# Designs tried in a protein design run: designed miniproteins, single chains. Part 23

Each design is a single chain, and the fold is of that chain. pLDDT is the mean over its residues in the fold that is shown.

## One batch from the design tools (miniprotein)

Design m778
Fold by ESMFold2-Fast:
Structure m778 (fold): chain A 70 residues (1-70)
Amino acid sequence: SAVEEAAKAKLYAFLEKEGRTDLVKRIEEIEKSLKENPENEEVQKKNEEVAKEMLEELEKLLKEKYPEAW
């Protein structure tokens, strides 16, 4: 949806501003992989593991930049 795309754009802008373009690229790679392999359970499991690692990195970054919000 347009709302989801707007939220994604804001997240990407935040990550790029913080020098975490590596996370932006990993998100894009996961989206591409899932789009190309929607019914492949092995690909989905691998992307789920990568997504978990990315969420941990994002949480760490947010706690570092906005400690008062956590």
Scores: mean pLDDT 74

Design m779
Fold by ESMFold2-Fast:
Structure m779 (fold): chain A 75 residues (1-75)
Amino acid sequence: GLSAEQAAASYAGAAVAAGVEVDPAGLPKLAQRSIAGARSLPADLRAQLGRHGLAELGATPEEAVALLREAVAAI
């Protein structure tokens, strides 16, 4: 399975790609890198990857943020 740090990176990237604002401050470096990567994508590709990531997680954007907080708390 994924480590808590890897899970946090997955949730953070998916949420940001789906258009949710996530403050990278206080997150693990892997999650911060995931957010930066998502933000660097063209808007259309970012939106497509966000939809795909949320579908894989079975989560809404808001649920992905909650899962991110839970994963960070597990670190």
Scores: mean pLDDT 81

Design m780
Fold by ESMFold2-Fast:
Structure m780 (fold): chain A 78 residues (1-78)
Amino acid sequence: SAEKQELIDEILRELESVAKLSPEQKELVRSKLSSLSVEQLRAALELLKGIIDVAKEAGIKLSADEVVSLLLSILESL
């Protein structure tokens, strides 16, 4: 659905606000997100935004590998 693709694109934009992802990392993320419902994607986006905001406020720098691992951990909790 269009809504599902918009949420996937928003999650990718949120990750790339922290670190530049490789094409392989983007493909992995899209693949993992494609199996989720719209409700799960909304929950993942809200959790990801909250954690990234806290990390930025605390001065924590996340690498591409770290931010991808963070997303995968969020997805495992859904």
Scores: mean pLDDT 87

Design m781
Fold by ESMFold2-Fast:
Structure m781 (fold): chain A 83 residues (1-83)
Amino acid sequence: LAELIAEGALAVIAKDFETAVKKFEEALKVAPESLKPLIQKALEAARAKDAQGALKYVGEVIKKIAEESQEEFDKLLAAVKKL
């Protein structure tokens, strides 16, 4: 999950919305139910080519991961360190 969110966020920053949509769709398949609404909003923003909206919802997903799952947060930090 965490690596898919990180890769999707990078694609949004690069304005590669096709890749961002694919990564957020894959993230929805593996996400816990608590994160699905925020990932869905990020996906909808990416489909609309709304980089600011997509990154806002990615930020909210990261906050939820930090609060609910130390394991997924550690994976997210590892993915970001490769940037």
Scores: mean pLDDT 77

Design m782
Fold by ESMFold2-Fast:
Structure m782 (fold): chain A 60 residues (1-60)
Amino acid sequence: MEREVKVGDTFENVGREAAEAGVPILFKSPLSPDTVLVEGEGTLEELRAAHRPLVFEKKT
């Protein structure tokens, strides 16, 4: 299973929680042409450096 990012989440908290649970992080948004499913392995800061800007503002 994955830790799905929701509106109101902080990137840091999502990365921490995903790592604790050993699940990948799911980021998706129509504003991001390269929507990505990311493994919850490193810190979210490392993930940000490796990927395009991640936007998650769908949901509410």
Scores: mean pLDDT 50

Design m783
Fold by ESMFold2-Fast:
Structure m783 (fold): chain A 60 residues (1-60)
Amino acid sequence: SAELQKQIAALQARIKQLEERVKELEKSDWDGREDVIKLLQKQIAALKAELAELQKQLAE
């Protein structure tokens, strides 16, 4: 459980960093930002799904 809690904390931190990067890109006028935002949003969704599964495992 301690290992799962550590993994959960690491995923939460990573999700936060990616979401902050998306917000920065959305405020920018950089060429190609839309493709990068799309990829980051896809990664965030995958990490959130992984986080939910780890939280279920911790509850067991």
Scores: mean pLDDT 83

Design m784
Fold by ESMFold2-Fast:
Structure m784 (fold): chain A 80 residues (1-80)
Amino acid sequence: MSIEELLNRLKELADDPSATKEEFIKAVEELLRYAKEKNLPFLETVAQTILEEVKNAKSLEEIRRAIKEGIRLMETLLFS
């Protein structure tokens, strides 16, 4: 599975009004696992931060904001 596929999955969830907090947690955990498996410490740190923000979020709006900000940061770092 590629990093592009993982980021696309997060984008799909962020734009899906029916997406649940559990689905976001699962998707970010998959990203964190990928970062650990590929030994990408910066991506691991970013994914861990997003995971904590999602777990601590009080609303789906906060989750979507954290995910969108995280995606933007990761895309800037990985593809710029």
Scores: mean pLDDT 81

Design m785
Fold by ESMFold2-Fast:
Structure m785 (fold): chain A 58 residues (1-58)
Amino acid sequence: MSCSECLSLSDDECSEIASKELSKLPLDEANEIIDKCLKISNKKLSACCAILEAKKTV
């Protein structure tokens, strides 16, 4: 799944994909990704960041 697909979806759909990917990780790793991506003001880019970081961790 590429980040570009997330950017073509609605904000809510992108956030759901990010939540699913983060739910596969331990809480500590998920929280680190959330903290890293929280600084991104754009909701879609923030969710895309979370998806990419979660996939790197698995």
Scores: mean pLDDT 74

Design m786
Fold by ESMFold2-Fast:
Structure m786 (fold): chain A 95 residues (1-95)
Amino acid sequence: VDEKVERVAKQIVEGLPEMAEERGISKEEFREILKKIGLSEESAERLAERIKEAPKKPIDVDEIAEILKTSLKNAAEILGVDEETLLKKIEELIK
């Protein structure tokens, strides 16, 4: 369980900045999205610093946050853990 949770959390930590860059999300918008999905303010800031300045695109922060929250919930269910456990592992990997 722990090994699978850690692997998935690592993929999320690596994939979220890439997704943000592909969608043209700014560092500020990305920080807000990460906070909305349940990451701490400190973890959200650290992960947001990993993205390069995004091209100017209108982004719906709430829509992206809901998509990510749904994806995290589904991933946690597949792993047999609660969403809080997965989020905690993601935060540990961001540091």
Scores: mean pLDDT 77

Design m787
Fold by ESMFold2-Fast:
Structure m787 (fold): chain A 75 residues (1-75)
Amino acid sequence: SEEEKQNRLLAYVLHTETPAPEPAPEALVEKAVAAFVKAYRRYFPDATEEEIAKARELARKRLRQADAAEIEKYL
């Protein structure tokens, strides 16, 4: 399901620190960041907009260094 994919993306971003050798395409990164933020709001409904902005920034940084094939598995 889309929810399960978003949950896996959330876990991947928060727990994966090993960068891929080539950066993922920006369009794919932005799509994944949107999915990550949607999942983050679902798991942390009391999160402030500041906390969500920081989570979005972290996701964008990590996803830019992620394997594109792995990102596509979570979308």
Scores: mean pLDDT 80

Design m788
Fold by ESMFold2-Fast:
Structure m788 (fold): chain A 64 residues (1-64)
Amino acid sequence: MSEEEKEKLKEELIEKLKEQGYSEEDARRMAERYVEVMEKYGLSKEEVLESLYDGSVIVRKILA
């Protein structure tokens, strides 16, 4: 991923996680982990965002 794509994705993930009740610090840490998982497993940003938005188990399976 480009640096710009990473920053944009982190911002979107932080926003979604804060909506779910996570603190700003926890949201940042989780967003960083999600980006690392994306790089490790070759996931698209759309797949990660869809997982958070629609409650899909894709990210949960990868993180478990």
Scores: mean pLDDT 67

Design m789
Fold by ESMFold2-Fast:
Structure m789 (fold): chain A 98 residues (1-98)
Amino acid sequence: MEEQKELGEKLTKEFEEEWEKLNPEEKEKLLEVVRKAEELIKQGKYEEAIKLLLEEAKKALEQGKENLAKALALIALQLALRLGNKEAVEEAKEILKE
């Protein structure tokens, strides 16, 4: 139980660090993707929200936007962990290693 709280706090700090490294254009893109993911979550489409975040993170990596990719992957990881989606957790972790 305590491990879950510590993990959440760690992921929040890692996200804040990656967010601070983003330029204004990358911040705008992150917010656009997050808004789309939040709309899916509001509709109960959690798996689609995770998939969107991971796909956009992979696109950011392909474009050399490592900090944007890590920020998106951290959001996907937090959501995947809350849902117990082990496959998405591992996919997000692989993006975060880059």
Scores: mean pLDDT 80

Design m790
Fold by ESMFold2-Fast:
Structure m790 (fold): chain A 81 residues (1-81)
Amino acid sequence: SVDKIAKQLNEGLGIELPEEVARKIAAKLKEILGRDEISEKDIELLKLLLLKALEDDELAEDLAKFFGVSKETIYEIGRKV
């Protein structure tokens, strides 16, 4: 479920995402992966993308649009991961 993926995101990233943000990211991951759960590899790839986005404004904008969150939210998560 989206709620299960949202919990896996918080646990896997080692951060407490705002509920709305976690649910938006989880919903998009569920859609693109076609699964009710995310793997350790999915978490590792997401961490790498978030870290890369701190140095790549275009990537940050693309991730923000993709997940339906603000670019500021992407930067905040990237700084904490």
Scores: mean pLDDT 85

Design m791
Fold by ESMFold2-Fast:
Structure m791 (fold): chain A 66 residues (1-66)
Amino acid sequence: GLATLSDDQRLASADQLVQEGKQYEQQGDYQKASQLYKDASQLLRDVDPERSQQLQQQSQQLQQKA
């Protein structure tokens, strides 16, 4: 579960999700991009709260377009 991931694993997984999210956003798939940014935000909540908050806000903006 989320509580069992190391900080390094959370950072690596979040980076992958952000890269995928950017790709879908560029393709106009705002629903998919929003979901990926939400998942990345959750992974970063305890390890990088500022980045987590930025990704959550970006996800919410994309959800409005989806």
Scores: mean pLDDT 81

Design m792
Fold by ESMFold2-Fast:
Structure m792 (fold): chain A 91 residues (1-91)
Amino acid sequence: DVVRKIKKELEEAGAAKAELEKAHITRVSDGETYVVEEVFSSLEVEPEIEKEVRETLAEVSHLESAQLIAEEDARYGLGEALVRLFHRQLE
């Protein structure tokens, strides 16, 4: 359910910008999940949630919201970026 909610929130936040996706840290569409996973490993969230969120980001790397999150995440950490996006949903 968490994964589903995260995916919906990302989609509702807006459509993905292909150009922005290339500019940001998220290159999952190329099969480089290492970028997203490396960022995830730097945060301390529940392992189960981290796994689901990581999978969701990999799935929705084509969404503009995911790219924006990746940019925030590169600075503070993926968990923080995601919590900020759907603050009320994850809490």
Scores: mean pLDDT 45

Design m793
Fold by ESMFold2-Fast:
Structure m793 (fold): chain A 108 residues (1-108)
Amino acid sequence: SEEEKLEELQELIDQGIKDIADLVAKKASGDEIRQVYQKYSGLIQEKVRELLKDNPERAEAALRAIDNTAIQVSIEADQGNHEEALLTFQRGGDKVLELVREEVERRK
């Protein structure tokens, strides 16, 4: 169902946040933290493309939100502001979820 696909996207975002928070808590290298951000950004992009295949305009908006989030996260993480980078990633994930939910609700 479309609700199950939304739950999968939410779980992916939540797992990304958890994995990154664990690395920050363990004082992992900036390279390790960056690799995990890149991994989850890629997985989220793939899931969004699948979920929004029938609405290219909405897909473009969601992918743009992911790209803008990745840029901001990279800037904040490079400054050593890992807590702010994680909050930025979470806010970006919330925006992507909102865009996908609006499309699912439209398809009544």
Scores: mean pLDDT 82

Design m794
Fold by ESMFold2-Fast:
Structure m794 (fold): chain A 89 residues (1-89)
Amino acid sequence: SLQEEIDTLLAFVEIILAIAKITLKNNPDLPQEVKDKLEEFIKFAEEAVKRLRELSKNPTEESLQEARRLYDEVVKKFKELNEAIEKAK
């Protein structure tokens, strides 16, 4: 169903957000520039979770399309963040 697809995307974004928060907490020696990127990503992902929860409450074809676009943006930003973290090691 449309709701199940949106809920699945929400679950994946919540997992990504949890990973980012754990990474920030457990890596105090990361350069400030990378920590700033982590904090910006966490803020973005938290807003994405809020929006996906709203979309899940009234699932339409349009809501699913928005959820997919938002998920893709989260994944893209998370990939860029991980590349920055790897370069900082």
Scores: mean pLDDT 89

Design m795
Fold by ESMFold2-Fast:
Structure m795 (fold): chain A 98 residues (1-98)
Amino acid sequence: MKETLAEFTVAPGETKTVTVEVEAPEGHVLSIVAEGSSKDLRAEVTEVRGADRATELSIPGVTSLNLEGVGRVTVTVKATNLGKEPVKVTITAVIQPL
């Protein structure tokens, strides 16, 4: 299952922080993906609550967070636009069966 948790725009040189919440079901892997319309996006996870473990992978334009645990998870993402044009950011929850 894929679910859009947030969509927003980051102006050139701006940083925006957003907090998203998602339910992690048993027997599934939860991933949170922050994806920009440009590789000039730098997204980082600044806080995770409710997860037993979290693993972050960040490349230009895309940051993925893999989460272990069950129940309500809250993730805070800091998105910075290093480019000269506005970047649209989409934060998606990806829930896959084990």
Scores: mean pLDDT 82

Design m796
Fold by ESMFold2-Fast:
Structure m796 (fold): chain A 76 residues (1-76)
Amino acid sequence: EELEKKIKELEEAARNATAAGDYAATSQHFRDLAKAYRELAEKLKDVDPEKSKRYEIMAKQAEHLADYYAALAARA
């Protein structure tokens, strides 16, 4: 519950930063999202393995987005 709430807040923060053109902040929010998704996946591993696997995939996608926006920020 608390972790899922944090994920929603981070998703909103990433969308807002992207809309503002703040790619450095967008990258950081996606890195934080990746960590949160991995933590949720670990907690769900024995309770809901299918949902856990989906969050692992989402974590990898968030890492790719973080790298993409970091590259955009570095290009100035």
Scores: mean pLDDT 84

Design m797
Fold by ESMFold2-Fast:
Structure m797 (fold): chain A 81 residues (1-81)
Amino acid sequence: DLLEKLSSEQRVEIKEAIDKLLEEGVEPEVAVAYGLLKIAELVGADESIVKEYLKENNSRLTDEEIEEVIKKAKELLEKER
């Protein structure tokens, strides 16, 4: 599990990043995907694990919707660089 590999400090940092995106009006699913992509980067995990995690925890979303969510989250990460 990606979340179990994080330190308490890293979890707080990810939550603060998600909260800021939500405050800026970003959709919750996109904000969560952004956090998961940051977790994958910190842990050195592949993006495929993020996609699997989103599918497992968002059974209401289609595969196409999950790919769109990941794409939007990546655009937010690139803007922060």
Scores: mean pLDDT 75

Design m798
Fold by ESMFold2-Fast:
Structure m798 (fold): chain A 93 residues (1-93)
Amino acid sequence: SELKKKVEEAIKKLKEWGEKLLEQMKKAGVPEEVLEAAKKGLEEGIKLIENSNNPEEALRLAQALVMKEMAKVLGMNEEEKKGAKLLEELIKK
């Protein structure tokens, strides 16, 4: 029961954080490929939290996974590097 509540709270926090991140990125004109990578990271992050015995730590790892998935897309060419600078500015706001 206690673990289940912590899992549900961590998933809720990840979803709320992810929704804010996606909204900020859309307003800033971030490419759809980066938005798709963030969504994929969020889905994998939810699964990570659901299967964790430490949901609070899993939330942190899930957020890092979202950033890693976006970074994979952004690291591939010069146009993607411009997107990476914009993403860093959004994350630091």
Scores: mean pLDDT 78

Design m799
Fold by ESMFold2-Fast:
Structure m799 (fold): chain A 99 residues (1-99)
Amino acid sequence: YGADPNAVRLSVVVVDGNDYLDGLERGIALLSVDPNGLVFVIVGEGDKAVERGRELAESFRALGAGRVVLRVLEKNTIQALGDVLLEAEEELERLNKEK
């Protein structure tokens, strides 16, 4: 792990359409310094949540994040969230193996 200087880092952001705090803003700021980062923006069902998620995904791209993926959940369940998190881990491993 420490021997791979080209390792891609994963960040996951969960958006529910409400004002969900300083944590997300700090996450965005941290990602702005990593052009090789992989970002998964996960959005719950609802027009406001989807709209806010799209705005965040565009902000991450504008700040120079290496890859940004937007996923909209059909239902706000632990299983649906788990499936997206598994996709994120698999994509992270794929990107690190391609280098």
Scores: mean pLDDT 65

Design m800
Fold by ESMFold2-Fast:
Structure m800 (fold): chain A 70 residues (1-70)
Amino acid sequence: SMAEERRLLERILREARRLGASEAALEAIERALREGMSSDELREFIEERLTPEDIRAILEAIARVARELE
């Protein structure tokens, strides 16, 4: 559901902040939240727009959130 995707993105944003992700990485996640993107749409969005370092930071945040949900 859109509510579950939104909660997932909010957790990803919090985790990215804890990991010290760049302003560009945090802005990408915040934009995904504003536009109602899924986590998969966020992955597609960042691959064309962010540096490899920023992409890695977001993917690490996603991986950690996925682990915490177990």
Scores: mean pLDDT 83

Design m801
Fold by ESMFold2-Fast:
Structure m801 (fold): chain A 95 residues (1-95)
Amino acid sequence: VDLEALKAALEAALAPLAEEYNAEIRVLVGLAYDHILVTVLATVPAEKAEALAEAIERAIREVAAAFGLTAEVGTKILINGDTAHLTTFAFLPLP
């Protein structure tokens, strides 16, 4: 798998979500032994956090599928007043 191509595709898929949800989104991609680890960090208004988490997870699954990969995806949401910090982890097993 081309990790640079995967990261670029994830950033392209997530950019519209950053605009729609008034969020800051950062993507990290790396190898973790026998799988690819994707980490998505987002800062978003608290009232939009759950909807953005679902949208990020869907975007990751769709991009992974386009690369012929499956993804196990989950998001942690930390709320600080009117702001939420989202950390999405995705595990993509290597063939």
Scores: mean pLDDT 86

Design m802
Fold by ESMFold2-Fast:
Structure m802 (fold): chain A 62 residues (1-62)
Amino acid sequence: SDERANRGAAAGAVGVGAGDLERGARMAKQQTGGSLEEGRRAAEAAAKGDGKEAFRHAEQGS
């Protein structure tokens, strides 16, 4: 689901923007309903400024 994947990536980016990858991973998981592992990967990609990769991981977590 593109909408859920986009929300997951955005939540991960917000968490990273707050300086907290763990928070980003939890937010991504909550938004996508997916795995914490994929949420963590989405947050890491967002931290690197790679929105496309962050979206991909959020989508896999959904």
Scores: mean pLDDT 63

Design m803
Fold by ESMFold2-Fast:
Structure m803 (fold): chain A 99 residues (1-99)
Amino acid sequence: DKALEELLKEREAEDTSGTLVDNKDVKELEEYLKKLEKEKKVKASIRIVTKEQAERLKAEGVELIHDEKIEKLVKNVLKSIGVEIPEDKEIYVALEPLK
């Protein structure tokens, strides 16, 4: 449930210095998610999901936030690593309650 974090982890595995030197958007997005987790006492993650998948997540008690600034940051990050988002999918910030 942490697609962006897994992608960041894979890039860190390639060369520890490379990911942090030129990816300001990646760092800003990670800091934003960490701030949300601390402030709201939730688990925050980026979800790239279809409308149907978004409805399922909401039914499971996951709060989905659509933020244009965060969407732009995620699109920039994915484009920099050569990943394209399918046309039928949207980018959300998912907030899951801590148990």
Scores: mean pLDDT 69

Design m804
Fold by ESMFold2-Fast:
Structure m804 (fold): chain A 82 residues (1-82)
Amino acid sequence: IEAKLKDLESEIQNLTKVVEEQIEKMKREKEEYLKFAGEGQSPSIQEDYREFAEEMERKVKEIKETLENQIKQKIDQLNESL
């Protein structure tokens, strides 16, 4: 039982770390897009960067919700097995 808990914790930590790194990268890209939009670029380029930033934010939210659901499901499965 203790070994299964450690394996689950390790798996959750690894999954969380990978997803968090991906989310941070996406957030940095969003900030870069917004910076380019804010620095007096042409209106058409500014709008494109804003659209990219908005899509990036929606994807980040979806990834976070998916991760939270996966973690909860894994914990629930372990609890049911005990």
Scores: mean pLDDT 74

Design m805
Fold by ESMFold2-Fast:
Order: C-alpha cells, then sequence, then structure tokens
Structure m805 (fold): chain A 100 residues (1-100)
C-alpha cells in the first residue's frame, strides 16, 4: 500500500540522511505512524546542564523506532547525554505500549 511505501521510504531517509529539514521530517513521522498503526509523540527532556531537548519519536508497524531532535542536534550532545536521552525515550515508548 501507499502507507507501507511511505513508511519504508521515511525510515530509510531518516537513517541515511539526518540533514532532512525538521518540519518535513516531523510531518512525515506523524503521517507514517498514523498510516502504519505505529506510535508518534513529542517529548521534552532536560540534560544534566539544564538544556532543553525536544524530540519527535515514532515507531513503524515493524517496530522500528526513529527519533528526531527538534531543539538540539545529536552532534551537540555528548555520547553520554545522547545515550541517557535515548534510554528515557525507549522507556517512554515501552510505558505507552504497556498502557495500551
Amino acid sequence: SRAEELAREAEKRVKEDPSIPEEELIEVAEEVARATGGTSFRIRLKTKDGREVEAVVFTTADGAQVVHFTSLKPEDLTPEEGREILEKIRAEVDARRAAA
């Protein structure tokens, strides 16, 4: 279906080209999640230094998880900060699935 094609293309594009414009990527993420029966949500987190991190998270029907940072680029995070943020996002995804 068109939805499955969009999901595969969006997942590939996000993984292969992180330079995609944020606004376009957010729209694609929300549409892919809606079309594939996945989950899409926005999350706000803070680093230890008090910097605000905003991200769009979506999962596809195949269980793939994609995270796009909207307020802070991944390159602006230390490897430790990036890992902690991804762990918090993963916990939120798991909590939402458990609540459904």
Scores: mean pLDDT 65

Design m806
Fold by ESMFold2-Fast:
Structure m806 (fold): chain A 74 residues (1-74)
Amino acid sequence: MSPAEKEALAVLEEIRRLAEELPEEERQKVMDNVALLEKELAAATTEREKRSVLALARRLKDEAIQLLEEQRKK
């Protein structure tokens, strides 16, 4: 497994754990994006493509963290 693929899978797993703490609507949206990125990662054949998926996964994680912080304020 490539370094980028390993890191992307780890980030996607972190996003799944964060999503479990979100309300149903926000959780579904995040999980739909996780599924899309998992599909893109599985289709990625080059390290460049895998790094692109990793960058998108990191962005999604940041969004999930922000949603969780908003939920905690309520």
Scores: mean pLDDT 83

Design m807
Fold by ESMFold2-Fast:
Structure m807 (fold): chain A 75 residues (1-75)
Amino acid sequence: NESRKLAEAARKAVEALKAQGVPEEQAELAVMAAIYDLLGFHTAAARYRERLKELGLSEEEVERYVALAKEIIEK
């Protein structure tokens, strides 16, 4: 049930980012960064943040999207 709850929260986080104009690929990467960061896997989370920067996002945008994803996942 925890896996189901996490999957549901992840989908809602992706949809919330898309509603703010974030493309689906970038939204998915931000959600993955948020999940790994919340689980304490900071090295994995950093790699997802790096991919977002490679796709043209600024450091501020990456931090904003990851923070929003964390808020949604934690609720």
Scores: mean pLDDT 83

Design m808
Fold by ESMFold2-Fast:
Structure m808 (fold): chain A 99 residues (1-99)
Amino acid sequence: SMARLRAEVALSMALIAIAVELRFNGRNPELEKAAEYLTKAIAAIEAGDWEAAREYAVKAAEAAKKSGDELAIKAMESAARALEEAGFEELGRAVLEAL
């Protein structure tokens, strides 16, 4: 499904942005959790487990918010908007509400 691929790409772009922040700004436990949860959310989408994908994507957004990293927060906002545009409106809104 093109929509499923677009959802995976949206979360993968956020994961790349967070990985870049971790690489250049040193260890941040909340950013590390955000990256872990995004990895689990993407794996859940690949498995067709949208319930688990929502849970992990929300936890990733909460971790990004707790990190205080403005680029990570913006990356999650961009991913949420991309999810809404891909037709995953409830998933995108859940991520935005966690930020």
Scores: mean pLDDT 89

Design m809
Fold by ESMFold2-Fast:
Structure m809 (fold): chain A 86 residues (1-86)
Amino acid sequence: LEDEINVVLFVGIARVEVDRVIATLSPEEAAKARELMDEFIEKSKGKTLDELIELMREYAKKARELGLTDIAQVLEDLAETARYVR
């Protein structure tokens, strides 16, 4: 896959997997998770795959700081998977 296609695919997977987690959260946690993911998606625009991997790790750390542990795990798992696609 071309780098641009890989970035679009991984951002798409992150959206789908995080939406599944959000469905299990309280309304307050879901609001925090949506804000975090909206910021992540916006910042992912124009990134290379290597930059996206770094961004996923950054946002996983932010998710952990907010107590959104399951979202942090999704982003960490996707960052590791993206490393092996290169």
Scores: mean pLDDT 85

Design m810
Fold by ESMFold2-Fast:
Parts: structure tokens; C-alpha cells; sequence
Structure m810 (fold): chain A 74 residues (1-74)
């Protein structure tokens, strides 16, 4: 897993999350986490992005659900 691969996933999720402010806010926080992440943290960020994708696909809009994913990425 590379930062470049995760950055591409993040951009795809941002497109899928259009019209979902809670998801977009969480993706902004994940972008900041990804920028500061070292190699040992990339797996944790990848899992968070996978969970974000599932929530977005399921039509989740609860900010608390997205916040939980962001906290797991830290």
C-alpha cells in the first residue's frame, strides 16, 4: 500500500460522497491524516477508507458514524 494509491481511493470516495456533507467532512480529515501518515500507519488509513466506502454506498448520513471511522485512522 502507498500514499499515492490511498490518495486515488480518497479522490474516488470524494466523488461518490457528493451531496453528503458529513462524509465529505470526514474525508477532509482523512486526507490530513494521510498527508501526515508514515508507512506504518498506511494500513490503518486504508482500512478507514474501506469503511468510508461502505458507509457512503449504504447511504449513511450520520456524522457520528463517519467520526468513528476518522478516529480509528488516527
Amino acid sequence: ITKEELERRLRSLERAAQGNPAALAALEELRKILEEADESQLERVARALTRMGRLITAGETDPAAFRAVVEEAR
Scores: mean pLDDT 84

Design m811
Fold by ESMFold2-Fast:
Structure m811 (fold): chain A 87 residues (1-87)
Amino acid sequence: TFRIVIPSGGVIENTDITIGSNREVVITIESGAVLKNNTITIKNSKLIIRAYGTVENNTFTLIGDKSSLTIYNSSNITNLTITDTNK
């Protein structure tokens, strides 16, 4: 499992992110952090989002039958788009 932490005051915005095949990735957005206006592509992998901070206007694209997205502890998730593309 690969772990990424966006600390308080950290911002990831307007970015295209790809999670590669056969991975488990955990992204923690800490309180006071922002994940906004991003496109996140998940290819035959598991993505876990721990949303303690602001998560808004993100698009998650799932490619392949083994792709999954799990979001925990969401108090500030707004305008979430999920697209499932079976390839």
Scores: mean pLDDT 81

Design m812
Fold by ESMFold2-Fast:
Structure m812 (fold): chain A 88 residues (1-88)
Amino acid sequence: ALEAAVEALIRALEALDVDAIAAEAGKVVATLVANGLPDIARRLAGVALSAGAALYQTTDPAEARRIAAEAIERVRALAAEALAALAA
């Protein structure tokens, strides 16, 4: 369930869809909290909120792709940390 939610969030980030980013990030956060990972959930919420705000403010397509790429990298790192914690 977590892997599917994370991939949906990554697709929303790749699409530069601010509303989809918020919706999919909410699902990932809910899943992380339900699995006892509130600190990772808080950090992921921060990444998604910062990326969404930056994407809302930018009109430069190259800058938008850079913001999304950085957010995707951070989301993948947090997902890896969450999966490692769940496996322990």
Scores: mean pLDDT 87

